# Designed miniproteins, single chains, continued (4): the designs that were tried, part 16

Each design is a single chain, and the fold is of that chain. pLDDT is the mean over its residues in the fold that is shown.

## One batch from the design tools (miniprotein)

Design m12526
Fold by ESMFold2-Fast:
Structure m12526 (fold): chain A 73 residues (1-73)
Amino acid sequence: SDREMAILYTATSIRMTGAQFDSLLLGNEKAAEEIAKLQAETRRRFAQAKTLDELRAVVNETERRLAEIEKKV
């Protein structure tokens, strides 16, 4: 549903924005840049997703990749 899609989009956006802020506060410019690239890619994939299942797949992949970036900081 549109409500579920909006919730997933909003939650994922908050998560990525928080991670980028944390990286910038710690002076880790490379991590912040990688997160910015992931944000841009995730936004494109969200725009292309036509079903809730496709959106969930994008969310899961985004969270996996974000965890990998955070593990290197």
Scores: mean pLDDT 80

Design m12527
Fold by ESMFold2-Fast:
Structure m12527 (fold): chain A 88 residues (1-88)
Amino acid sequence: GEEAREAAERAIEAGNELAEKGKESPKVVLGGGVTAGLAGIVLGVNRHVGMDDELARELSERLYRQSERGLEELEKGDYDKAYEAALG
């Protein structure tokens, strides 16, 4: 259970970091915020509704990677690609 929770919390943090670092672009703020929000939903459904821990971990790891790719594109100055990466 803890591994799934930790993965979701890391994904939330990564999405929020993308939104904060991309604050000059409404698209990047939206992309990071949506990804963080989806990770929060995964956390909530896993904890309170009974989503499978393996599924919650896999979804959270995917969302985390999306935010990391978004941050890479943001560093290159490509706001459109950062947004696309965040959404998957």
Scores: mean pLDDT 86

Design m12528
Fold by ESMFold2-Fast:
Structure m12528 (fold): chain A 98 residues (1-98)
Amino acid sequence: EVELPAEVEERLERLEEEHASAPREEQLRALARLLQEIAGRPLVPALALDREKGKVVAVLADEEGFLELTTRGEYIPELAVEEIDAPSLLEALAAWLA
């Protein structure tokens, strides 16, 4: 189960309402901006291979996190950030906040 702080959840709900009819790229940019504000540091959304489940997942990584993913062979540089949907990015944020 994914549990977000009430303030974060409220901000995400407002952002989803404001951008409900916006293009996917604009929604993803708005989410990325909110994530940087919440984290208080630059986080970059990336795609990584979850070896246990054998699937590609969205993750949030700082500079050290990118190095770790690369070292483990789990970073997928050939897949563009625009392949990350908003729900997957929200799941990654919830995991980072836990």
Scores: mean pLDDT 61

Design m12529
Fold by ESMFold2-Fast:
Structure m12529 (fold): chain A 96 residues (1-96)
Amino acid sequence: KLHNNLGVTYNNLGNVHQNLGNHDEAIDAYEKAIAAYEKALEIDPNDTEAKEGLAAALNNLGNVHQKLGNLEEAKDAYDRAGVIELKLAIDKVVPK
């Protein structure tokens, strides 16, 4: 799944930028990861891997915004991630 691989790569790039203190570049990379996972979900709406990646990228984006004091953007990213994570947790513990 090319878009899932791109999402993973951009999310990892965001983590590297975050560790270097390049917060603006980290945000850009995480947003590109989110876009890649959203594209994967346009192709396959039931792609669990893309949902997991999307939630991870959104949590990472929220963490960067929180560190920068962008609390509304952080809240929005965390809320979006939490909805996805809750659905994934239900799917994981309740057999389909």
Scores: mean pLDDT 83

Design m12530
Fold by ESMFold2-Fast:
Structure m12530 (fold): chain A 100 residues (1-100)
Amino acid sequence: SDEEFLEEIKKRIEEMKKRAQELVEKGYSPEFIDEVEEGVLDLALATLRVIAENRKDDPEYRARLEKVIDAVEKETDREKQYQALLALMRDRIDLAEKIL
């Protein structure tokens, strides 16, 4: 179900947050962790944009995917941003739209 899928995504985000906290505890700066997270996000979004560009066979899907990618990029709530990103990476564009 969508609820079970969203719960699994939330659990993965909490695991990532816990690992980030462990790195800060070990002496890495929060700013450094933020820079790494932003780099990973940028790479994921760039990859999704290439996937969208390669969907010339389905212009409606391409336009829809590009719109959702733009919404993820503009999302200021990082937890929602990650939830929507993970949904897109699993071909769950409908779920990404519901999260945003």
Scores: mean pLDDT 83

Design m12531
Fold by ESMFold2-Fast:
Structure m12531 (fold): chain A 100 residues (1-100)
Amino acid sequence: AKKLLEEALKAFEEKDYERAVRLFEEYRRKAGKMSALEAARLAVAYARVGDRERAETYMVGALVADPHNEEVRELVAEALREMGASDAVVEATLAMFRET
């Protein structure tokens, strides 16, 4: 499982988003779970390859798992912008996952 995560992270860093999606999904299947940060990266990768529904699923999952993690929030913002969201929509979406 660890090798798959390392390969997925490398593909993500190289901006090979199609490969990152495949490797993160294989890691998720074998590990049974992903961290919020890993889910946020997968959301970015799905947004980049044009799979909006899966991008939305993983960005919500990441924010629910760790709503106060600024790295997670920034990755979710990146995924939303890639899908064409305005800054106002990004801020409104992120605000829904912070405790008031």
Scores: mean pLDDT 83

Design m12532
Fold by ESMFold2-Fast:
Structure m12532 (fold): chain A 103 residues (1-103)
Amino acid sequence: MEEYIKENNPDLYENLKALIEKIEKSDKEEIIEFLKTLVDNVKDMLENSPEEYKPLLQKTLEKLEELLEKAEKSDLEEAKEIAKEAVKLVILTMIEMINKPLE
């Protein structure tokens, strides 16, 4: 996975590493801001994506919104775990879209 991402999309690989490291060092407020940023990014992708990708992106968005609401009500340690799950979910969604390019 990492080598494939690194060769095909080095920015996603660096973003994944940076976000996980930042989550580990972040407070609750910073984690909630990261989750809101992820939600906004997926919303932008959903609005600008072909119909074929919309079911996948919508499912990811719904899960991210649930994770965000849960993180807002969680303590710091639980919020960190939720944020890591959210980042991994977004990266996996983007990899799936890259592996199914629309011509």
Scores: mean pLDDT 78

Design m12533
Fold by ESMFold2-Fast:
Structure m12533 (fold): chain A 110 residues (1-110)
Amino acid sequence: MEKLREKLNEIRKLADEAVKDPSKFDEYAKKIIELIGEMAKEIETFDDLLYLVQAIDEALYAAKKVGMSEEQIRKLAEEIKKVVEKNASPLVAKAIRTEIDRILEELLAK
């Protein structure tokens, strides 16, 4: 729990920095994806899963805030799905895939 909270806080900081400097968004996004992959390995409880969902939400909302296209946001979401699938249990990967699709509907609907 404590380590997941620390990683979530680091992702939030990187997302804020990415919004402030959109020219470096790809650099910050790469670091965020790496941290999401590390978080995905540590999921043991429902609370852990909620921290992972919040981290992914922060990454996708940052992409929207910097003015990324729908295609670019969907591509980022696909990269996040792949890193979670590689690092998480099959059940966690399936749950996260469903949550990413929900976040995309909210972000891209308006």
Scores: mean pLDDT 84

Design m12534
Fold by ESMFold2-Fast:
Structure m12534 (fold): chain A 60 residues (1-60)
Amino acid sequence: SKEEIEEAGEEIGELLYKAGLVKTKEEAIEIGKKIVEDGVEAGATPEEVLERAKKELESL
């Protein structure tokens, strides 16, 4: 689960950085990890959090 949180967080971080919502990739990854942690605390899986983030951040 810890590795799953890290992987999903990095993916979300990359999406946030690519979307221009965060100024650095390092900050984007930290935010991505936080989003996954918060989602898991709320009862979602890392995969569910990642899918939701992809849906919201898809540009094309």
Scores: mean pLDDT 80

Design m12535
Fold by ESMFold2-Fast:
Structure m12535 (fold): chain A 80 residues (1-80)
Amino acid sequence: AEEALKRAEEIAEKIATAIADQYGLSPEQKEELIEAAKKVARDTARELLEQGVPEERAVRLAAIKAMFYARKKAEEIKAK
């Protein structure tokens, strides 16, 4: 279970890093986006695992949710 949570966080960090770079975020904004996406991925994966979802599927769904979250948050940061 803990390994699955770490994998979800690692994938979210890579996704959020790419999105931050694409949107031209500052180093501080990039750090905020990465930490927020990692939290969303971890919380989502944990919730899915508690519901009995298999680890591979839980990690995949958590990564997808983190990606959509990161894109939306990056757009909100950039719009200011």
Scores: mean pLDDT 85

Design m12536
Fold by ESMFold2-Fast:
Structure m12536 (fold): chain A 97 residues (1-97)
Amino acid sequence: EEVERLRAEWERRLADRPWRLFTKSYVFETKEDAEKFKKEVEKIAKELGIPVSTRIVELDGKYRVIVSVRVPRTPENLAKVEEFFKKADEIAKKIKE
């Protein structure tokens, strides 16, 4: 069968697997921008019904927002996490503008 069908079969087998942690970092020049991003990201996570953890770390005069999502390894959760990070990327771009 095609590669896409093999992936779908693997995703179904992974539906019964343990929790998965997804982490992405965003860097901002100011603390105010980092805090604004954190609030907007947490709001979107709540709207999508996914648990999110956010942390701001100051490194080398810049502010890194670490966004983490921990969910069961299912195709449905993977799709929600992908949608969440797409929206997070859009928010980061708007704040940096």
Scores: mean pLDDT 77

Design m12537
Fold by ESMFold2-Fast:
Structure m12537 (fold): chain A 74 residues (1-74)
Amino acid sequence: SSKIEQILQDGENEVKNVSDLRKGFRDSVTRVASKGTPESTKQVDAEAEKQAQSDTEQARSKQYYKVSLEIEKL
């Protein structure tokens, strides 16, 4: 079904956007922390990575849910 393919593409785009936000946020934190202590950089980076991973997993779960709904309608 073309609809299922579109949902998969939209889901991939959303996962990519979350990954891009993760990279941008990580780069921003690294840039700011270059003016601070190295220990502070590591802790903030680790927390940002955990949040980005959680957001990516949530986007993936939403993709699966939408595909399941379309399959049930077929």
Scores: mean pLDDT 66

Design m12538
Fold by ESMFold2-Fast:
Structure m12538 (fold): chain A 83 residues (1-83)
Amino acid sequence: ARALLEEALRLLREGLELLKKVGLQDGSRKEPSELFRRASRLAREAGDPESAELAEQASRLPPPLGIELGERAIARLEARLAA
């Protein structure tokens, strides 16, 4: 479970940085969306459906809201892994 959450957090962080670049430039959301979807699956497998849902929603939304939900998913997983 912990290893899956750590991998999900890594994918979310990578996806968020890519999505921020897309938000600053008119770029493709395909790669950050794929990373968020992979993170969502891993979080769900690890028994964290709430973080999984935030990541899945971030994968579908335009950069401003997608960034917000991605940051919320990261913060939630960081808090869980710190406990």
Scores: mean pLDDT 82

Design m12539
Fold by ESMFold2-Fast:
Structure m12539 (fold): chain A 76 residues (1-76)
Amino acid sequence: MAEALAIAQARLESEFEKEVAELIELLRKEGVAEEDIERLRAAAAEGPEALLREIARLYATVFGDESAREILERWE
């Protein structure tokens, strides 16, 4: 068979990259520091689990609940 699993993974990765790009744009609009955006990019490069962990960190330390809610809705 053609690599159906590899194709599905590539499609998931493309959707993930698109969502990450939209999240970063939203974060910049919210005034998040560039250093925190760079951490988020690094986490995204590691994968969805790392990205979620970094988002949770931003909830606790940078945004507060209102901005965190908007970011979560955008990414989900």
Scores: mean pLDDT 66

Design m12540
Fold by ESMFold2-Fast:
Structure m12540 (fold): chain A 119 residues (1-119)
Amino acid sequence: EEEEKKKEEELREKIREWQNEAGNKLSEFIRTLGELLKKGNLEEAEKYLEETLKNTTDELLKELMKIIYEALLTEDLEKAYKDIKELLLKYGFPEEDAEIIAKALVEGIEEVLESIKKE
């Protein structure tokens, strides 16, 4: 029982480390796309997405980046939330974790969109 709990704690920590690394990468991705879109440089934004996808080996991160890019272009935050949540669930994330992550990413997208509109 203690050895199984220790393995579960180690797996949980590894998941948290992955979430932190993925979160940092996605935050930088959202910020960079936001800066490019704010400048009206759609071609450079598309090129940045394509280059980032080519350099990303994590398939989940690639799919999240695609959803984020679409959300920044369409401003459809409800669709983005649903698509992110469904993707995370498909990859085996618990529902509670999928909801928290989807909400955080959508809030990040919304902040960037608001920044573009105000400046």
Scores: mean pLDDT 79

Design m12541
Fold by ESMFold2-Fast:
Structure m12541 (fold): chain A 70 residues (1-70)
Amino acid sequence: SAVEQRIAERELPRAEAALARVRELAAKGQMISEAEAHELGLRVRGPADPREVEARLERGIANGRAVLAT
């Protein structure tokens, strides 16, 4: 739908930027604190495993690309 495409267009760049930042934090050996995750636009409770967040963002990006392809 047009709404889903607009959401994907808005969220895809944000998700890609968040993925890059999550990968940078992981490379530095840092866990993602709740505050850091919120700054990245992520909704988490307590510290987050960067690998789990990375997998979630990769899935979201794939879904966004699929929506834009329809």
Scores: mean pLDDT 76

Design m12542
Fold by ESMFold2-Fast:
Formats: sequence, structure tokens, C-alpha cells
Structure m12542 (fold): chain A 60 residues (1-60)
Amino acid sequence: SSMERERRERRERVIEEASQGVLMLSAAVTKVSNEKTGGDTSEAEKEFEEYQRKLDELRE
């Protein structure tokens, strides 16, 4: 039925958003680790912003 298809599509969206969230978390952990060691965080910050943008696009 149409309702079941819509619910499945919504479930797939949630899974996709969760996957992007995990990638953002990984980038955030790398950033924090680099901050603690006095390293350059610029790459981890760019990756975090990129995954955040993708997550925002998925929520549209």
C-alpha cells in the first residue's frame, strides 16, 4: 500500500541520516584528538563541515 511504501522510504531516510551522523562523529573525534596533540585540525574540520552539509541536504 502507499502508506507502507512511504513508511519504508522514511525508514531508509533515517538510516541514511544515521550513517552520515556516524561519519560526522568520526570526523569530530579526529578533530578533538588532533586538538589534544596540538596538531592541525583543518582537514578534520573540513570533513566535519562536509558531512554536516550532506546530512542537512538529506533532511530536506
Scores: mean pLDDT 75

Design m12543
Fold by ESMFold2-Fast:
Structure m12543 (fold): chain A 100 residues (1-100)
Amino acid sequence: MEAEERRREEEIVEELKRLMREGDLDGYLELKSRVAGRPFTREDIDAQLAKAEEKAKEAGLSKEDLAKRMIEAGVPRDYISERLGLPLEEIERLIEEMEK
């Protein structure tokens, strides 16, 4: 049941994870655009992040907790680093911590 669609989604998810770990924002946006059938832009990421940041402020979350949520949402690590002012090394550490 939906095996072909699910397999395609799994392949896309793995590729997105790879691009996210590498910090390849351009590759990530290109793949997302192909999947969505429309240009997926930095503005789309900014809108998702702004919503997440407002929710995090209300919950009293730390920058590290917010970064973890952004990683789970599939935001590229270089973008998270720039937006939160965290070093790429910290973002990579958080990704490794989440994956073990």
Scores: mean pLDDT 69

Design m12544
Fold by ESMFold2-Fast:
Structure m12544 (fold): chain A 84 residues (1-84)
Amino acid sequence: LNPLPPEITIPLKEIERLVKEAQELAEKGISNDEAIRLLEKSIEIAQELIRLIQQGGVPFADVYISKLQKFIAEAQKKIEEIKK
């Protein structure tokens, strides 16, 4: 079984890192603005990754696109919650 190409795996790892950092900032009450910025960046990376997957003939593309779309919706909702 071939692993996903780096063009897919690298953005996925960056999304994970940004979300974790944003969660830690929000939980510690250090900077809501920075937490929002990191979440917005993760959404941008996820949107770009969806476009790449749609064009790249990636195995199980529909599964990854669905997961990324769900992530985007959840991240947007979390940004709105932090802004309150």
Scores: mean pLDDT 78

Design m12545
Fold by ESMFold2-Fast:
Structure m12545 (fold): chain A 88 residues (1-88)
Amino acid sequence: MIKELVEKAKRAAEEVRAALRAGDLAAAREALVELEAILMGLLILAPDSPEVQRAVELAGRLAAALEAGDVERALALVDELLAALDAL
């Protein structure tokens, strides 16, 4: 089940990235809400995983960057988040 949630999280992160590249901050925020829900599920299943904790932390930083309208920062954070998910 963890593997399925990781794949869903990667898909949601790719949706955030695609929306950011398109300049669609509303779509990026909607995709991030879905990503955060999936990551909370991962955190419940693997609370002691440093990689899961890092993914949750990066998603929080991504939310802050989107709130500030900092697209360059948000894109960098999505790339770091995808790398963290690839380590799971």
Scores: mean pLDDT 86

Design m12546
Fold by ESMFold2-Fast:
Structure m12546 (fold): chain A 95 residues (1-95)
Amino acid sequence: MEELEAIKERAKEAVDEALKLVQSLPPDYPGKDELIELLQGAKEAIDNDDYEKAVELMRKALELAEKYGFPKEVIDLLREAVALMEIAKKLKEKL
């Protein structure tokens, strides 16, 4: 389904943009390594069309980013990725 593929690609772009921003933070930034691990796991889940796992990992990433006060740009990208993955999950359930 072309709609699902477009959503999948945009979600991966949002995760990749968030990863680049997080990687640019100081090495000792609280939660940095854990957030990178969650984002990498979410990207792998997206690549495997495991949208349920992708949503779970992205929600954990968003909660962690909010807890440690990550930059608004990172939080906004994570919110976008969560919303896109929720849509992808619903579309897959209808197939």
Scores: mean pLDDT 84

Design m12547
Fold by ESMFold2-Fast:
Structure m12547 (fold): chain A 71 residues (1-71)
Amino acid sequence: LEKAPKEIEELVAEAARKAGLPPFIVNDKVVEELKKRPEIEAAERDFEKGLLIVKVGDKEYRLPDASGVPA
């Protein structure tokens, strides 16, 4: 898993805004908003590792669970 570039971080922030949340909060609603995007093939929270995993095209990226809070 590679660290997400700025462009993927911005996609996650936009999904949080669409979910009605601050751009650094990651919860199940943000994951569902990400899954609605055609650029996103898969998105899931790895709760044991505290990571959000996002698949875009042939690449998987990791972001820290930026909220730091289980949801």
Scores: mean pLDDT 69

Design m12548
Fold by ESMFold2-Fast:
Structure m12548 (fold): chain A 74 residues (1-74)
Amino acid sequence: MRSPEEVRESVETALAILEEHAAHLSVAALQRLFDELLQGIRENPTLSEEEKEELIAEVRRRQAAVLARARAAA
């Protein structure tokens, strides 16, 4: 990934895939996949600290919603 826009698009695509497949994944698998995504953002050399904080906040909001739905469905 080269630009902040490309990183954001890749993160959005990953989030959309996780949200679409959440019903077919365990809570543990969802937590692991979200943790991997968050780690990738933290370690990305292209993003500024501010851009990382914004993306991490977005991922965490969507993680909370997905995990809440997964727990309610159990």
Scores: mean pLDDT 80

Design m12549
Fold by ESMFold2-Fast:
Structure m12549 (fold): chain A 92 residues (1-92)
Amino acid sequence: SQGLRYYRQGNYDQAITIYQQQLSTNPSSQNYNGLGRAYYQQGNYDTAIDYFNRSLSMDPNNSGAWYGLGDAYRQQGNNDQADQYYRRSQQF
């Protein structure tokens, strides 16, 4: 939640710092998803994809992480795969 606050303020470096601290003490699908979104906003799509996949390995029902994969694949020009991930995000 603290990382999400920094993310919503556009403070992506602070969001990353807080999410990394939270992962070292209490790893969660939400914290991995938060890292993925913060790296996505910085244009680091490969790192974002890695963190979204880590989020989904902990909770395959994390709709936000599926949506994040869609966003990242779309930015990489893979629109067909992006559409599949967006559709998956709507199942939860």
Scores: mean pLDDT 88

Design m12550
Fold by ESMFold2-Fast:
Structure m12550 (fold): chain A 84 residues (1-84)
Amino acid sequence: DYLEAAKAAAEKAYKEKKPQSFLLPNYKVTVDAAKPETLTVTDTDTGKTRVLSTLEEYARFSLEVAELLGADPADLEAARAALA
């Protein structure tokens, strides 16, 4: 469960004051208590790193992950329309 992994990483980052990461398909997500307003995402194939700091960036990344996890295309289109 990705939500459980995300919670564990966030709790550990806060407790240890060190960046913690968890894996999604094709992505490594890093949470850092020193940057609580941001989420760092690394593409595991290319090594490219993105910092997500806005609701739009976070939402777009969430939809990208949902698509990789096999979410219904109709649900993805509805969510993209809500973000436009």
Scores: mean pLDDT 72

Design m12551
Fold by ESMFold2-Fast:
Structure m12551 (fold): chain A 63 residues (1-63)
Amino acid sequence: GLERMAEAARTLLEAGAPGRLVAGLVAEDAQKRGLSEAELREVLRRAGAPESTIRAALRRLKA
């Protein structure tokens, strides 16, 4: 579910993972699950991701 994705992304960000890496992983998982841009944005907002990471993930989802 979206909660599990947000939890995983938060854990990575809190561990100091680069935002670009987290953006790529979340975008790939979202694409495999058929998530919308709104759902991807919600996952990353719940994870506490900065807007730069959210924008990077959205670009990858659209590619």
Scores: mean pLDDT 84

Design m12552
Fold by ESMFold2-Fast:
Structure m12552 (fold): chain A 104 residues (1-104)
Amino acid sequence: DIDALVQEIRDLALLTAKSVAELNEEAKKLESIDPKRAALLRGIGEGLVGIVVGVLRSIMRRYGLPQDQIDALADRLRDALLSGDQAAIDQVVAEIKQLLEAAA
């Protein structure tokens, strides 16, 4: 069921954005005190985004979406997750839903 899959994707994306925002706030507090630890926390956030985007790339590929479209959607999702832009996350997820439904 594509609706259930898209809901899981949305929930994972929002949880990831929240985790990244929390890591970035902690890194910001440490930036003047321990810049190496601040960089590590930012790196963990980027790693989490990479895993989520990688999972989504695999799902889109499995549904037969073109590689250029997968890359464009993945890049937009990565930027939205790193910035914590919930509206951008919702927009990308809605477009992915439409494309997965069309490919099914």
Scores: mean pLDDT 88

Design m12553
Fold by ESMFold2-Fast:
Structure m12553 (fold): chain A 67 residues (1-67)
Amino acid sequence: LTEEELADAFASFPTLSDAEIAALRARLAQDPSDEQALLRLVASLVRRGETAEALALVEAYRKQFAP
């Protein structure tokens, strides 16, 4: 995945409500390997300016599920 593709993926995600973000967090709690739920959550946090939390989530996921 290129940096440009990642930016495009983030651009395709709408701004999510707090309820939608909570649902994604609950989904990840049930299936921590759910990359789609992680990506949507990360994209939403980036859109909100919560880049530090988004980065922490990506790094935690990669440490646990991807080399």
Scores: mean pLDDT 70

Design m12554
Fold by ESMFold2-Fast:
Order: sequence, then structure tokens, then C-alpha cells
Structure m12554 (fold): chain A 68 residues (1-68)
Amino acid sequence: SEKAKELGEKLGKEAVKMYKEGKSLEEIKEKMQKKLTEAVKSGLLKTDEEAAEASEIALRLLSEALEE
């Protein structure tokens, strides 16, 4: 859970930076998915629940940056 939160916040910040640089949402999602997959493969995240938590945190930060 703690590792998932740390990764989610890191991925979310990278996603926001990419969005501000003019990257498409599709490209941002692809990069986030790749990093989440690598984290599971490396054993940094051990459960699907942790991967989902990290993804939700990253998407929330990106969504906040997309708001008017």
C-alpha cells in the first residue's frame, strides 16, 4: 500500500508534466501502464490491488490537472 502510494504519486506527477508538455492522453496512459507493469515484474508491487491503487492515485492527479 505505501509503495503503491509512492509510485502512484510519482507516476501522477510525471503524467501531469507530460500533459503540460502537450503529450496526448493516450501516450500518457501508455507510459503509465508500462511503468506499472515494470513495477509488478520487478516485485516493487506484489499484488494487483497495489497496482490498482497506484493507477488510481496517478489518474486522480492527472484528472485534477485537467480540471478547469
Scores: mean pLDDT 80

Design m12555
Fold by ESMFold2-Fast:
Structure m12555 (fold): chain A 71 residues (1-71)
Amino acid sequence: SEVEEERRQLEEFKREREKIIKELTEYYQTVEKLPEEKAKERAEVIVDTALALHEIGVEITEELAKRREAL
């Protein structure tokens, strides 16, 4: 189901959080030439924001599914 797929993606994202932060930190240092400390801070904010948005997305999908069943 759509809800199950989104939950699976969220759990995978959570498990890989540290790896994604490391890769994004390297990207910001290499491509955007940010200092390591600022690159890491930006990577953490982006990853944590993406996780929060993903959690909201799951909640929205669940609410929409309930509304479709009520129709």
Scores: mean pLDDT 78

Design m12556
Fold by ESMFold2-Fast:
Structure m12556 (fold): chain A 94 residues (1-94)
Amino acid sequence: VEEALRQAAEEARARGEELIREMEELAKKTKEGSVEDAFEYLEKIEKVYGEIVRLASEAARLGPLAAEVGREMVRRATEVAKKAYEAYKELLEK
């Protein structure tokens, strides 16, 4: 039981880190691009955010260790998304 709980948490963390990295790369492109390109990157960020929320929901069913990893990933994803939306707003004001 303990081994399975640890493995679930490790798998959730590995997948979450991949998704966070993808989201951070898209956020950087949002800041550096045109308004039109930035909107496309924001749509991709929303899709990756949805995958992280799904990961957290699945992790919550696998036990408390995986649930905690899922909560961490959603918190980090929310911060990345917030920064990307702020960058998009700055582009619209120019």
Scores: mean pLDDT 83

Design m12557
Fold by ESMFold2-Fast:
Structure m12557 (fold): chain A 71 residues (1-71)
Amino acid sequence: PLKKYGFMVVTEPEAVEAVKAVIAENDGEILAEEQAGDRVLLGGQTDNPALEAKLRATPGVLSLRFEERVD
């Protein structure tokens, strides 16, 4: 099912498991994972708006886009 918020995270390889754990703990679903050189891109969705702040606070997150979806 479509969740309320979409996100795209760019993370360091060493942080990927910690980032995935934060996503899973906050009702997040990973829809895409891509290795981009020395970085990992994770695209996904969540109904939990608190995931945005938690991802920004996670060491090894290099950039984050977090957007509310429109029906």
Scores: mean pLDDT 83

Design m12558
Fold by ESMFold2-Fast:
Structure m12558 (fold): chain A 73 residues (1-73)
Amino acid sequence: MLTPEQLALREQILAVLRAAGEPLTAEGVVTFLRSRGIEASLATVTRVLNELAREGEVVRSVDERGRPVYALP
């Protein structure tokens, strides 16, 4: 089961993707979270993004360089 802290991080990641209005790499999501005063490791953010993609909450695709990117549906 998700902890309250994990649920809060999921909501912050979704808010970042909504604010960006474009697909982001996991590194891009980390950078946006830091700009909002939220500290999360790249490993944790990547794991949460992959969980959200598996659940249909975000869309995982590739950018022009073939890197994984994530966006709202």
Scores: mean pLDDT 82

Design m12559
Fold by ESMFold2-Fast:
Structure m12559 (fold): chain A 96 residues (1-96)
Amino acid sequence: MELVEKAEKLLSEAQKILTKLIVKEPDNPYLQEAYTYVGAALAAVRKGDLERAIELVDQAIDYLNKAKEVSPYKEEIDKAIKLLNEARELLRQALA
């Protein structure tokens, strides 16, 4: 499904941004939690569990908003949040 493939690519791109942010800010636990939830969302997408993938993306976004409050890397976090919001919308469309 083209929507699901595009969502997976967006989740992978968000994961790459989070990997770089964790290296820059290893003491920010919210970035590590967001990374874990993005990885879990990717696994759920690959299993075809799109409803669970959406819930996991929502958790990742929540943790990124918490990370943003304490991080100087607000622009990079906003880029990751934007990618996750786009992926979530595509997954919702795939369920419709």
Scores: mean pLDDT 89

